# Ledger of designs, part 20: designed miniproteins, single chains

Each design is a single chain, and the fold is of that chain. pLDDT is the mean over its residues in the fold that is shown.

## One batch from the design tools (miniprotein)

Design m673
Fold by ESMFold2-Fast:
Structure m673 (fold): chain A 90 residues (1-90)
Amino acid sequence: SRAEKAKLIANFDKDKQLAELREKLLERGISQLQTDMIIGFIEKSLKDSKTSLSLVQPEDRPALIEFFHNGLFLSKEDAEIVVESILEVS
């Protein structure tokens, strides 16, 4: 039901997933400034779309890489790091 979907979304530990993602990005050499920008963008996008990182699928990888590379002006290598890190915390 719609109520069960809304409750599921509200029960996602988004703050923990975003904190884990932040740590992975920093460990993989993404700068603190870029990491803050990426996390802020993801948090806003999840809120606006009413989605969760746990709903990201491996088949989304190419579209997400293109988005971070072309949309957020990350290098292709950094975009790949971001997307793999998202999939690992999902």
Scores: mean pLDDT 74

Design m674
Fold by ESMFold2-Fast:
Structure m674 (fold): chain A 85 residues (1-85)
Amino acid sequence: MPSERELELEVRASLATMNAAVLVRAGIDTELARRALELVDRALRLPDLEKRERVLELVIEGLKALNAGDREKAEKYLEEAERLL
């Protein structure tokens, strides 16, 4: 069985993926939304669980900023996530 932490990570990753996919389908901030999708996929492939959690948290904060219309804040969070990969 996956650990409780890994199950929580999977749920968070699924929600982030759905959020970004909705933005792409709606044609809203598609470049940043696609970057978020790529970062979620790359994060889930990392062997270090703590690093996966940190990258995903940054992507979630970036998507929250993007949904609020703050593109500069979203880009900053996604850049921080990319630096951890």
Scores: mean pLDDT 84

Design m675
Fold by ESMFold2-Fast:
Structure m675 (fold): chain A 106 residues (1-106)
Amino acid sequence: MATVTLTSRLTKEARENLKYRDQAIEAAKLAGELVAERLGVPAEVTVEISDDYLTVTVKAPTEEDARLIARVAGNAAEMALKTGLSPEEAAQRAVDLLEQREADAK
C-alpha cells in the first residue's frame, strides 16, 4: 500500500463558503470511492478542511492510484465548496471529468 497526501490552499471562494465544509468532505470521500471502484482497487480516503487548506490522504495499492484518487477527491471538495452542490453531484462531476480525460487520451 502507498500513502499519498495532497495539500492545497483553499481559493477565496472556498474560504468564504466554509459553511459547506461537511458537505465538501462527504463529496471528496464519495468521489474517491467512485474512482477506486472504477480502478478496481481498495482505497482509504481521509479528508480534512481547515480555514485555509484542503488536505486529502489516500492509501491505495500503488502511488499512482493513490495520487489519482486524491486529486479527484480534492476536486470534488473544492467544487462542493465553491458551488454548494450536493455531495453526490460534486462527486459525480469530478468522476465524469476523469472519464472524459481518459477517453481523450486513447
Scores: mean pLDDT 81

Design m676
Fold by ESMFold2-Fast:
Parts: structure tokens; sequence; C-alpha cells
Structure m676 (fold): chain A 63 residues (1-63)
């Protein structure tokens, strides 16, 4: 799968969104923690996809 890379502007936008939305921040942190703890490559790919989708949703909200 394509590695998700954010531009500097997108990193700042996501950071601002997460600062204003603690629930979204908590959800993203939980997904990242699950990704780090998972040893199953299939589950890691699913978690990465979920993280990418959440970040895209956040970017759409700040546009």
Amino acid sequence: SFVFNLSQDEVLAVGEYLRRNPQARQELQQLQKQLEQSTDDQKKQELQKQIEQKVKEMLDQVR
C-alpha cells in the first residue's frame, strides 16, 4: 500500500484539528497504538488504512 505522507501544511492542519477535537485525537491515538502492538500484517494494513481515512476526513473538515 502507498505510504501516507503529509505535506507541512497538512501536518499543521491535522495538528490544529486534533487540538480542537480531543475525541478525534483519542481515536487516532488508539488506532496508532493498536498498529504498534499488532504483529499481524493484515491487521496492520487495515489499521493503516483506517488511520489514513481518519486523517483525510480531518483534512476535509479544515478545508
Scores: mean pLDDT 76

Design m677
Fold by ESMFold2-Fast:
Structure m677 (fold): chain A 80 residues (1-80)
Amino acid sequence: MVAEMVEALREAGAPEEVLAEVERSEEAARETALRLRLEAAIARHGEAAVRAAIAAWREREAELDEEGRRELALWEALLA
C-alpha cells in the first residue's frame, strides 16, 4: 500500500518535500518493524540461529524477490 500511496501522491501533484516526508516516514516505520521482528526472533531462537538463518537466505538470494532482498540487507545491517 505505501508504494501505491507515494505514487498516487506524486500523480496528484504533491510537492516533492511532502513526498520525501512520506518516504522517510515509511522507511523509518519499516526499519522499526524489522528491528522489532529481529529482536523477537533473537529472544525466541538465539542470536546464533538467527544469524545462520540470515546467512542461509543470503546464499539463496536469487530465490528472493526485490522486497525480500531489501529486507535481507536491512537485517544484515542491523546485525553488523
Scores: mean pLDDT 71

Design m678
Fold by ESMFold2-Fast:
Structure m678 (fold): chain A 100 residues (1-100)
Amino acid sequence: MLEEVKKLIDEAYNAPTPEEMAEILSKIIKKVLTELTPEQAREVVDYLMKKAREALEKGDYEKAYAFYSAAMFIAHRLGDEEKAREFGDLALEAVEKLLS
């Protein structure tokens, strides 16, 4: 299951439209919260953060925002409040760059 979720993350990252990306990310979040252990869920958060940083470096601020937001939501549901706040701040930074 963990490897299947990582593959879905890659599919979301390469999705041709924001709508398809959002649909895949929603599916990822549901699978992580229902089918993975907390330890596996944290590995997924790390991978989402890696992809968010890659998007940010490429100037894809909308994609970076989406991936940081997904990581934030999962971290919040895991009770990792400090990480959720950090990821939320990174998502807002991506939005600021998008609007500049």
Scores: mean pLDDT 87

Design m679
Fold by ESMFold2-Fast:
Structure m679 (fold): chain A 69 residues (1-69)
Amino acid sequence: SKEDEEILKKAEEILKKHNGQWITLAQLYAELSDTGKSLEEIYELLKNNPKFEVEPEEFSLDTKVRLKK
């Protein structure tokens, strides 16, 4: 959806500001809290998009995310 595309673009911009460094999903979610999406919904959007790298593959509080090189 257009809403999901906007969320993914905002996530991409946030991760670009972190200069390719890993950040926690919780840190990213704090900047996306106004979207109304849950942490799990954001996780699934990122995991299913080839622009993003998510580790570990299973969702956890320690899940890290970055832009794929």
Scores: mean pLDDT 78

Design m680
Fold by ESMFold2-Fast:
Structure m680 (fold): chain A 85 residues (1-85)
Amino acid sequence: SVEEAVEYLAERLGVELSEEQREELGKELEKVGLDTVERVEEALSSLSPEEREELRRLIEEGRFKEAAELLFEQLVKNALLEGFK
């Protein structure tokens, strides 16, 4: 579920979110199809340490739309690279 995806993302980045912030982040993740733990894990695991730090900062700053877009962009890049194996 999107609630589980939000909890997973917060835990892996070491960020603490209020219930309101979790709902806002969840809505932005749903808009880009990152509504499952599996999809969030796939996107997150492919980020560089620098990209993970940027993602953490975006979330801490309440920039949830940009955070979701960063994760979605990585998922798209991963899909494009799968064609080379």
Scores: mean pLDDT 80

Design m681
Fold by ESMFold2-Fast:
Structure m681 (fold): chain A 104 residues (1-104)
Amino acid sequence: AIVGDASVKSLEEAAEAQKEDEKKVEYLLEAKELSEKTPKVDAELLKGARSMGEALEAAKNYMKAGKSVVLEVILSKDMSVEEAEANLEAAKEMLEVVKKHVEK
């Protein structure tokens, strides 16, 4: 039992690591597609934001100032699956804010 449990746990850990890699690739592809669908405007690029949440707040502030923004979705190899998913969702929200502003 004890030896068997250790072997099973090792296999479960390997399976979880593989699932995380597969999900990261999936999120990266979704982020690429989202970036390609983002309207290109003559705008200031958002630089220095460490997360999509920070980028979204910066974009809202720029829009309040009458400026346009360009969205860039970045996923890091050091990012967890949960963080990647949260960043992708924030990017989708930001895209809707940009669309609403551009369409007036």
Scores: mean pLDDT 52

Design m682
Fold by ESMFold2-Fast:
Structure m682 (fold): chain A 63 residues (1-63)
Amino acid sequence: MVRGATEVNGELMNFEAKGTELTLSPAKSVEDALEAALAGIAAAQKNPEEAKKAGEAVLKARS
């Protein structure tokens, strides 16, 4: 599972990726988004392939 934060259509969103499933939810605050981003960095260190897949899914959701 990879968590992070990104901007989608001008909204700050948290994301959670489980295998092929991507969930996006609005960030409640800058602190919430920062926590999600830090968790995403930690997950990327442990599993770079899963983090790359999550990043691609987020980019696809932004377009």
Scores: mean pLDDT 66

Design m683
Fold by ESMFold2-Fast:
Structure m683 (fold): chain A 81 residues (1-81)
Amino acid sequence: MEKEEKRKNFLEGLESFEKDLEELERAYKAGEISEEEYREGLERGIEELEKMKKEAEKLGLEDIVERIEKLIKKIKKKLAE
């Protein structure tokens, strides 16, 4: 069941990503990082999510694709503010 193992890896990767995003926001709000560093982190996050989305699409993991798309929209909204 390689597809099931890959799906589990995507879910674990997304959970890790969401935690990293929360830490990035915390650091920015605490004044530990600059606005430039925060924006660069968000842009890098979008690039990583777009790569994960392409891989998930190739595997037919529609639920994972939808979750990634929601995260990309959330980050893009933060960049537009």
Scores: mean pLDDT 82

Design m684
Fold by ESMFold2-Fast:
Structure m684 (fold): chain A 90 residues (1-90)
Amino acid sequence: SLMERVREALRRLEALLRELGLEEAIEKAEEIAEILDDEFVKLVVKAALLAGVLARLGVGEELREEVARLLEPVAAEVEAEAKKAFEAAR
């Protein structure tokens, strides 16, 4: 069910970014996540990246807070896996 909640959070993040005309941010997050092999890690990294874009713009605070709470239990493990994959891609 965590994967389903992350997929729904991603859908909501993407919907807000499309509404703001920021489809390029969605495409860039997809490119970055393609370095990762694990589907769940890809979803979490995409959600974190898109929430980060909203944070940079100062919009969607309630959604960003909801996403942060959702990702908190897995943040350390996903960060370690993403870092390992990005370092290997260098």
Scores: mean pLDDT 82

Design m685
Fold by ESMFold2-Fast:
Structure m685 (fold): chain A 86 residues (1-86)
Amino acid sequence: AMATALERDVLEALVIIQLSVLILDEKRRPNPDPEAIELAEKARDAVVAGNYDEALRYLDELSKKRPDYKSLIENAKKLVEEARAL
């Protein structure tokens, strides 16, 4: 249904915003972590492509590497899981 597609689009947009905030925050650090940036970009690209299982794998890798971003990553994972369930 169109309503389900719109809900999925909103969830995807929220994840993209959250991951983009993480990428911008990391790039603004004195010593940016290029691997964390790459993992976040790959997770974002997977969400854009509708590859939710791929996005979750990259988010799990990012979470293990960067516990300082735990809350943002957990929120992003929850939104991806909600989009996948639709």
Scores: mean pLDDT 87

Design m686
Fold by ESMFold2-Fast:
Structure m686 (fold): chain A 108 residues (1-108)
Amino acid sequence: ISEEESRKVLELLELILNSKHVEFFLAGNTLTLIFEDTEEGKELQEKIIELANSSSAISVFVKGNVIGLKFLVDPAKASPDPELQKKISELLKKLEEKSEENAKKYGH
């Protein structure tokens, strides 16, 4: 993917990790996001859809307050910049760890 697309993926992942208004689960190449039914949750959902749609590397599925983000390529490997690859890889690892913690809390 392009450097510009890699930067948008980085922004998307940082936004998800740092927000209080979304729960997330990572399964394979698909990140499932569940947003709060609040004004803040709706605004976050719109911003995430906009960022994801700006990248050819992500396929977006929307059903109410649930978004599915399917990574068509591994953004940690597909970035042309080794520094961007490292940053995306670190964020994806944090997402995976938090997703596993959420799954354990809910028995899935």
Scores: mean pLDDT 76

Design m687
Fold by ESMFold2-Fast:
Structure m687 (fold): chain A 68 residues (1-68)
Amino acid sequence: SAADWAAGARAGDAGGAAAIAGGVYHKDEQGTSGLSEEGRARVEAALAKGSAMEALQAALDSGRAGLA
């Protein structure tokens, strides 16, 4: 969930990177090109693997890098 994502981000070394990813993650509500429901699932899967960097990459790969 978004709450679990935010909690994991705050606990990790990639706090800044995770905060950016979290912002992109919340933007998924609009369902536009980028971090769709599929993209959100990829972020959650990466976190399940224990990789905050993979989660960040999944979020940025959504094409939301320019949005901060």
Scores: mean pLDDT 53

Design m688
Fold by ESMFold2-Fast:
Structure m688 (fold): chain A 93 residues (1-93)
Amino acid sequence: NADENIEKAIEKLKELRELATKEASPQVAADVIGLVDRLEEAIKNKDIVKASNLLTALDLILVGDYLDGRISKEAYEKLREKLTEVGKLIDKA
């Protein structure tokens, strides 16, 4: 069910927001949350192309923050895992 996968994706995005707030610096958390909010809007509007593009942008931000030493390896791995779960749910919608 596409609507069930959308609901699950939104729940995973809530987990991603909470994880970013707990594990990342305020600056990194703000950047991640801003993209997560845009991604949630795209998913709710069933704009799969925009959602896919925002997932890619968010992955690139996380990679950049990790390489710059702004987030720990543990935080990076946890955030990227949640992002991968969201992507899989969107692909099934």
Scores: mean pLDDT 82

Design m689
Fold by ESMFold2-Fast:
Structure m689 (fold): chain A 92 residues (1-92)
Amino acid sequence: GAEKIAEELREEVAKTPLSASARKQADAVIEAIENDDSPEEIAERLIAQAEELLAKATDLSDEEKAAYLERVRAVAPPIAQALVDYVEKKKA
């Protein structure tokens, strides 16, 4: 199933020069894929991670934070769907 694809993605993430926080976010998304989570569940994880990141940002106004979060909410569903489609293509 998705387990082998998740393992391959973890290896790719391990080779990518990511910050520790970005790596943890990537690992959480890969775990969602491994568990056959829905696109909606993956999108919610992406949104939650963005909310945590924005809460720690000191250089952004509340209006700018809201605008960034709205953009993340708009792009997270198509990204989550693309990830699910990629996993399903690899299973076929």
Scores: mean pLDDT 70

Design m690
Fold by ESMFold2-Fast:
Structure m690 (fold): chain A 97 residues (1-97)
Amino acid sequence: YILRITITVTTSPEDREAVRQEIRARDAEAVDKLRKLGFTGVNPATIEGESDASAGRLRVVILNTFETEQQALEAAAIYREEFASLADEIEVEIEKL
């Protein structure tokens, strides 16, 4: 099962670096929670628009594979919880391989 999560975060140019660090901190906490549940080899989130200093929006992409749909759903719940207070939008897709 493939879990794809797309998170949209709005930022000003002046706050962009602080927002990027907050995204990295939230991702690290989600990864630690997944690791405690026995998930290993979890990929860190990718931040799109990271090099565009004029971007008023950062797009965070999380792409991980799981053995079961239940594991993918549990992972999705953890990411939703960690990013809920920061994200403007969270989109979740789960695909069977």
Scores: mean pLDDT 79

Design m691
Fold by ESMFold2-Fast:
Structure m691 (fold): chain A 80 residues (1-80)
Amino acid sequence: MKEELKKAAKAVSEAIRNIDAGDFDAAIQHLEKAIEYARKAGIDEAVKLFEQALENVRAGDRVGARKAAMEALKVILKKM
C-alpha cells in the first residue's frame, strides 16, 4: 500500500509537470499510471480526481486538468 501511494504521487507529479509544459500526450500517460496506482491503493477519491484531470486534458482544459491533478495529489499525500 505505501509503495503504491508513492508511485501514485510520483506519477501525478510528472503529469502536472507535463501539463505545465504543454505535453498533453505525456500527461495522459502519467495520469493513467496514477489511476492504476490509486486503484491498487483503494483511494477512490483520488481515482475520481485523476479521471477528471484526464477528461480536462483531453478537452484541452489545461487549468482544469492542473487543478484536478493537484487536488488528487493532496488526497494521496494525506494517505501517506
Scores: mean pLDDT 85

Design m692
Fold by ESMFold2-Fast:
Structure m692 (fold): chain A 106 residues (1-106)
Amino acid sequence: MVEELERLLLEPELLRQPATDSAAPLSGTYDPARDFAVASVRFPDGTTILAGVWYDPARGRYVAFVNLYTDDGRQVASWEAEFDSFEEAREAAVEAVRRIAAAHEA
């Protein structure tokens, strides 16, 4: 669900736990060594939103991304932006997910 994806991106502790100490049935992973968080949600029609945030140490910035895939595995939408903080990148990723989900739903 889009709400679950938003929650996973906004709560890095929740994403961190599946990657470090417990297995959760959530489609997400968080790597604290790289400030990396990825989550996905699949719609009933088979389309999937994949969203994440990662830290680029070469640039000293956080990269936020959102991709939309059809059930055929084709990427039909993509968005990416750079931010100075993990928090800003997560908020931007959530906003991009909402925008892409709304466009797909319409």
Scores: mean pLDDT 62

Design m693
Fold by ESMFold2-Fast:
Structure m693 (fold): chain A 64 residues (1-64)
Amino acid sequence: MSEATRVLRDALRRFREEGWSEEEVVDYVTEEMRRLGYSDEEVERLVEQLRGAMRDLRLALAAE
């Protein structure tokens, strides 16, 4: 897996399993992606996709 994929998967795992807030996940992903050399525009696009994924996960977790 790419380093970016690892960061995204780790962030979603922490959101799902460790009770991280959406803002904590976004802050973590933003900092890690910037460290990996992604542009601010690329990070913003990834964050938008991540917010969508977190909303879907919240719905799934609420159905448990």
Scores: mean pLDDT 77

Design m694
Fold by ESMFold2-Fast:
Structure m694 (fold): chain A 103 residues (1-103)
Amino acid sequence: MKEKAEKIRKKLNEFYQKVLELAKTLSPEERKAVLEFARALAQYGIEAIEAFEKGLTPEHLERIKKLEENVDKLFDELKKVASPEVVAQIEELYKEFRKLIEE
């Protein structure tokens, strides 16, 4: 669905802007974890956009699920190094993004 793909693209852009602002205030270790998480989320979002624009196939859904698992893993790594405040901000953004893709 083109409309859903466009909503995901807008949400991904919002996430990037918030991550860039957040990264300016973080320690090197926190910044690395946040950026690794952001890259994984971007890959997940781009695959979802392509799926909704070109049509969902079983193979594409499997790829999206694997990317989602990688995002979850990197979020767990982020929780180990980032402050609770940073984790909470990233978690809200991730929940909103995931909800949009799963709708």
Scores: mean pLDDT 78

Design m695
Fold by ESMFold2-Fast:
Structure m695 (fold): chain A 68 residues (1-68)
Amino acid sequence: MVHITLHVPLPDSWSQQERQAALAYAEQLGQQLAAQLRAQLKAETGLDPEIVVEVVPSRGEPSVEIEV
């Protein structure tokens, strides 16, 4: 199993609507990354691992964490 965590900075000045939109967009991007990674792993290794995406509000710079 592969776990992808996306850390998304949410400025305090943003509205609730803007925060929700940013989190939804990050989740969509995370799912696209997971699909690409899964396809690549399957093509190169023959494995079809379960990939889980988690979106976490953060402070500072955006980051991506991948755990296997």
Scores: mean pLDDT 77

Design m696
Fold by ESMFold2-Fast:
Structure m696 (fold): chain A 64 residues (1-64)
Amino acid sequence: GVAEEIVELIEKGEEEKAAELLSEVFGISYERALKSVRQILSLTGEGREIALEILRKEVEEKLK
């Protein structure tokens, strides 16, 4: 689904595409979405994995 696509784009380093989808899902600006993606990418190891799992759940909840 959309949540999995966003997580995969972030993991692949496709920041711009991930930000576009986040902007659409949450109704926030592209610039704000891009900053959020870059914040997640600034994390390493377990911290990044936890942040991505939280994001996945938030996207799923927003779309229901």
Scores: mean pLDDT 86

Design m697
Fold by ESMFold2-Fast:
Structure m697 (fold): chain A 72 residues (1-72)
Amino acid sequence: SMKKKILEEMRRRQIEAEAEAGLETMKAYSEALALSPEEARKLSSEVAAEKQEEADRRIKEIEEEAKKLIEE
């Protein structure tokens, strides 16, 4: 059904957004390796929290877009 295809596309986009946040967090950790390991881990945790918040907002936007398409 069309609704099923919309929901599957929504889930695919949400998974992609979550994966992107994870990759950005790993990149930040790699860049912080010039600091002490402890400080690099702390910065990575702070960046992970920020990127997760951004991903959560994007996931919500994707869900709202799919809902509009289904409710039309």
Scores: mean pLDDT 78

Design m698
Fold by ESMFold2-Fast:
Structure m698 (fold): chain A 71 residues (1-71)
Amino acid sequence: MLEEALEATRAGDLEAAMEHLKKAHEAMTPETRNELRLAIAEMGAIEAERAGDEESAAAAREEAERLRAEL
């Protein structure tokens, strides 16, 4: 589900990405909350890169790296 959201974001299919993210949020438990946060940060980085916003992309990647270290 989170992997599918990331794949859809990379493909530029934001509608599919949002649907997968919504399903992941509905299935969220306290244990999977950080995984969901990580996926959101990774999606944000992909979107910012696509938009040419290198500053936002770098910030999102830094957040994703921090979240991975906490998992």
Scores: mean pLDDT 76

Design m699
Fold by ESMFold2-Fast:
Structure m699 (fold): chain A 72 residues (1-72)
Amino acid sequence: SLEALQKELEELLKEIRRLIETMDPAELVEYMRASDDFTTVALAIEAQKEKRATPEMLEIGRAALQRLIAAG
């Protein structure tokens, strides 16, 4: 259901914000490299909103977004 999907997205975003608050940039980069493309894009966007994104994180996020677009 749409309601269940919204709850899953909210939980994912809460976890991403927790990771950004608790991990250093190098740990976040390694986490992104090990994650699925959707999670990687979401993490890059949230890190940028919090002004904690590095150029490497944004590059990894952009590559993941390009793969998602190509897959659709």
Scores: mean pLDDT 86

Design m700
Fold by ESMFold2-Fast:
Structure m700 (fold): chain A 94 residues (1-94)
Amino acid sequence: MSPGFELFEEAGRAYNEGDLEKAAELLKKALEEPELAGNPLVEIQLAIVYEKLGKYEEAAEAYERAAESLSKYPSGQGLAEALRKEAEELRKKA
């Protein structure tokens, strides 16, 4: 497994154990690895972790980064629009 995917897997374990701060840190490190840089799935997982931590501004930013990446593909545009709407709603809570 590549370093980025190993970090992503470890983040999933931290999340399942309820360690949300560790999950967020590991997801951020995974996104720093070249194989996961800008990966929308990793950005969406990071946004979910930030929402559970009450970090609505950071969650909104992660959803927007995921939406930008997904917008590059026709099949991703519908999900990108949904993620941008979620980001707007989260900013109203921040």
Scores: mean pLDDT 85

Design m701
Fold by ESMFold2-Fast:
Structure m701 (fold): chain A 76 residues (1-76)
Amino acid sequence: SPMDLTIAQFVYLAARVEVDLLIRHPESFSEEEKQRRIALARELLEWAYRVIEPLDPELAARLREEGERLIREAER
């Protein structure tokens, strides 16, 4: 539904902001906290992709590519 798509996009944006904070401010987190936050962000992103894909597969693919790039950068 349009509401499911909207909620999934909000979840995606929230997870992306969290990952961006880890990339921009690594000094604010211990290595253990960073790994826990990355794991949670991965779960939220994967959930969002699964909800979006049947509604808008092109959007889901674009968001997955962006999300996977950000997670790889945060894992460094």
Scores: mean pLDDT 87

Design m702
Fold by ESMFold2-Fast:
Structure m702 (fold): chain A 99 residues (1-99)
Amino acid sequence: SAAEEAAEQARKAEEEEISKKMLPIFKELMARMDKEVAERVAQGEDEGTSRMELAEKVQLELEKERLRIKQNKPELPSDEEVEAARREEAKRNEALILG
């Protein structure tokens, strides 16, 4: 239906805008991670371990920023809101796999 097509087009436009806003945030977080890894390695820490630990932290920050943009809120979401968003994404992915 025309209404269904309009809804899909609106959703796609929203995802495009979120992606545009996320790109500079992603670049900034990756740059901060690379700098922190370099600093930790200079202090005698293992690069692989440092990168792995920081990658988990960066992933959580990216999820919070994406959710904040999607909700159009100035404050970062709570860990509980991020967990709820992860569960909804898992359900969507499961539905796509199972048909």
Scores: mean pLDDT 79

Design m703
Fold by ESMFold2-Fast:
Structure m703 (fold): chain A 80 residues (1-80)
Amino acid sequence: ASEEQLQALIDLLSDPDPDVRASAALAIPFEENAVKAIPALKEVVENDPSAEVRRAARAGLEALATRSEEARKALAEITL
């Protein structure tokens, strides 16, 4: 159940609508096993064409960084 919800949010990070991608990025940190989404969130911060979506993904990583060393490392590797 929770893994299916997390995967659905990760899939929404590729939605054609930037508002949907931003909402997914902000929802991910509240999911169980959210650390599995760290590579996808990092990719969005580095490569998403929308500045608003990149900010949402960065906020998601920052929320995860409060409890995850993997998220802290991902933030340190971001060049934005």
Scores: mean pLDDT 84

Design m704
Fold by ESMFold2-Fast:
Structure m704 (fold): chain A 86 residues (1-86)
Amino acid sequence: MLPEEIAKEIREMLEQARAAVRAGDYDTALELVEQLKEKVKQWAEEGKIDPETAERIIKTLDAVIDALRQGNRVAALAGLRDIEEL
């Protein structure tokens, strides 16, 4: 499992992104998801997240970014949920 401090920060950012998607504010959701992706990369480089877990999160975040750019609300929300459930 992720360290509790990192898991909490990820959950908070995912909740903000999910709220933005539900409000139809895809630009804000994209910004939040891209910020989270950069944080996950940094945490992996610092050894705070297992590399396999970081890779899975980043891959799912990339899918969310693609979904948001396509206006695919269902796929974006599904991807955000998948990260929360790992």
Scores: mean pLDDT 84

Design m705
Fold by ESMFold2-Fast:
Structure m705 (fold): chain A 64 residues (1-64)
Amino acid sequence: MPSLEEAVEEARRLMRDVMENYTSYSKEELQEVVDRIKEMVERYPDSSTLRSILDSMEQMLEQK
């Protein structure tokens, strides 16, 4: 599935942007990012990388 590498790259980019701009993200904006990554995990459930990124993003969302 050629989209897996693209999904991992996009998820990493989203995580990096959130980490660098965390204080500028609203809870609603961060929820949208988490939802996008959840869709990637649902498409590629065997990807430990995507699950790890999702876990990190959900933890950051809980701290809002």
Scores: mean pLDDT 80

Design m706
Fold by ESMFold2-Fast:
Structure m706 (fold): chain A 67 residues (1-67)
Amino acid sequence: GEVTERKLLELGLTPEQARAVVDALEAAYKTSSIGTALNVGAARLRELGMSTGQIAEVLYAAEKEIR
């Protein structure tokens, strides 16, 4: 949630984009697995134009919040 959303805002996403990514991650985690949630998150971040390094930073933060 909050840590991942803050990281997305720091990387230049709008509040609406950051919330959409967090919501997609949380929905995927609740209905499937952490691995599926991270894959969904990576796809969304790539669509928003983030680099591989930026995606890795966000997914690391998200995995720490879920675990």
Scores: mean pLDDT 81

Design m707
Fold by ESMFold2-Fast:
Structure m707 (fold): chain A 66 residues (1-66)
Amino acid sequence: SSSALERQRALEARSVEKAKLAGKPAEEAFKAGLDEEGVALVALQALDKAGMVGEIGREELALLKK
């Protein structure tokens, strides 16, 4: 059985991985002069390629990919 602490650690580990996967591409997009939507698209694409985007993130990605 999982404790609340073990669940919290798993969520924190996933958040760190998501931040690493999205953070660098988002920073590079911002430095390249992309707007907020362009930065968000790049970040969500990086998470999607890693299989770490959730359902909400996939919906946002679909809306940004016109």
Scores: mean pLDDT 68

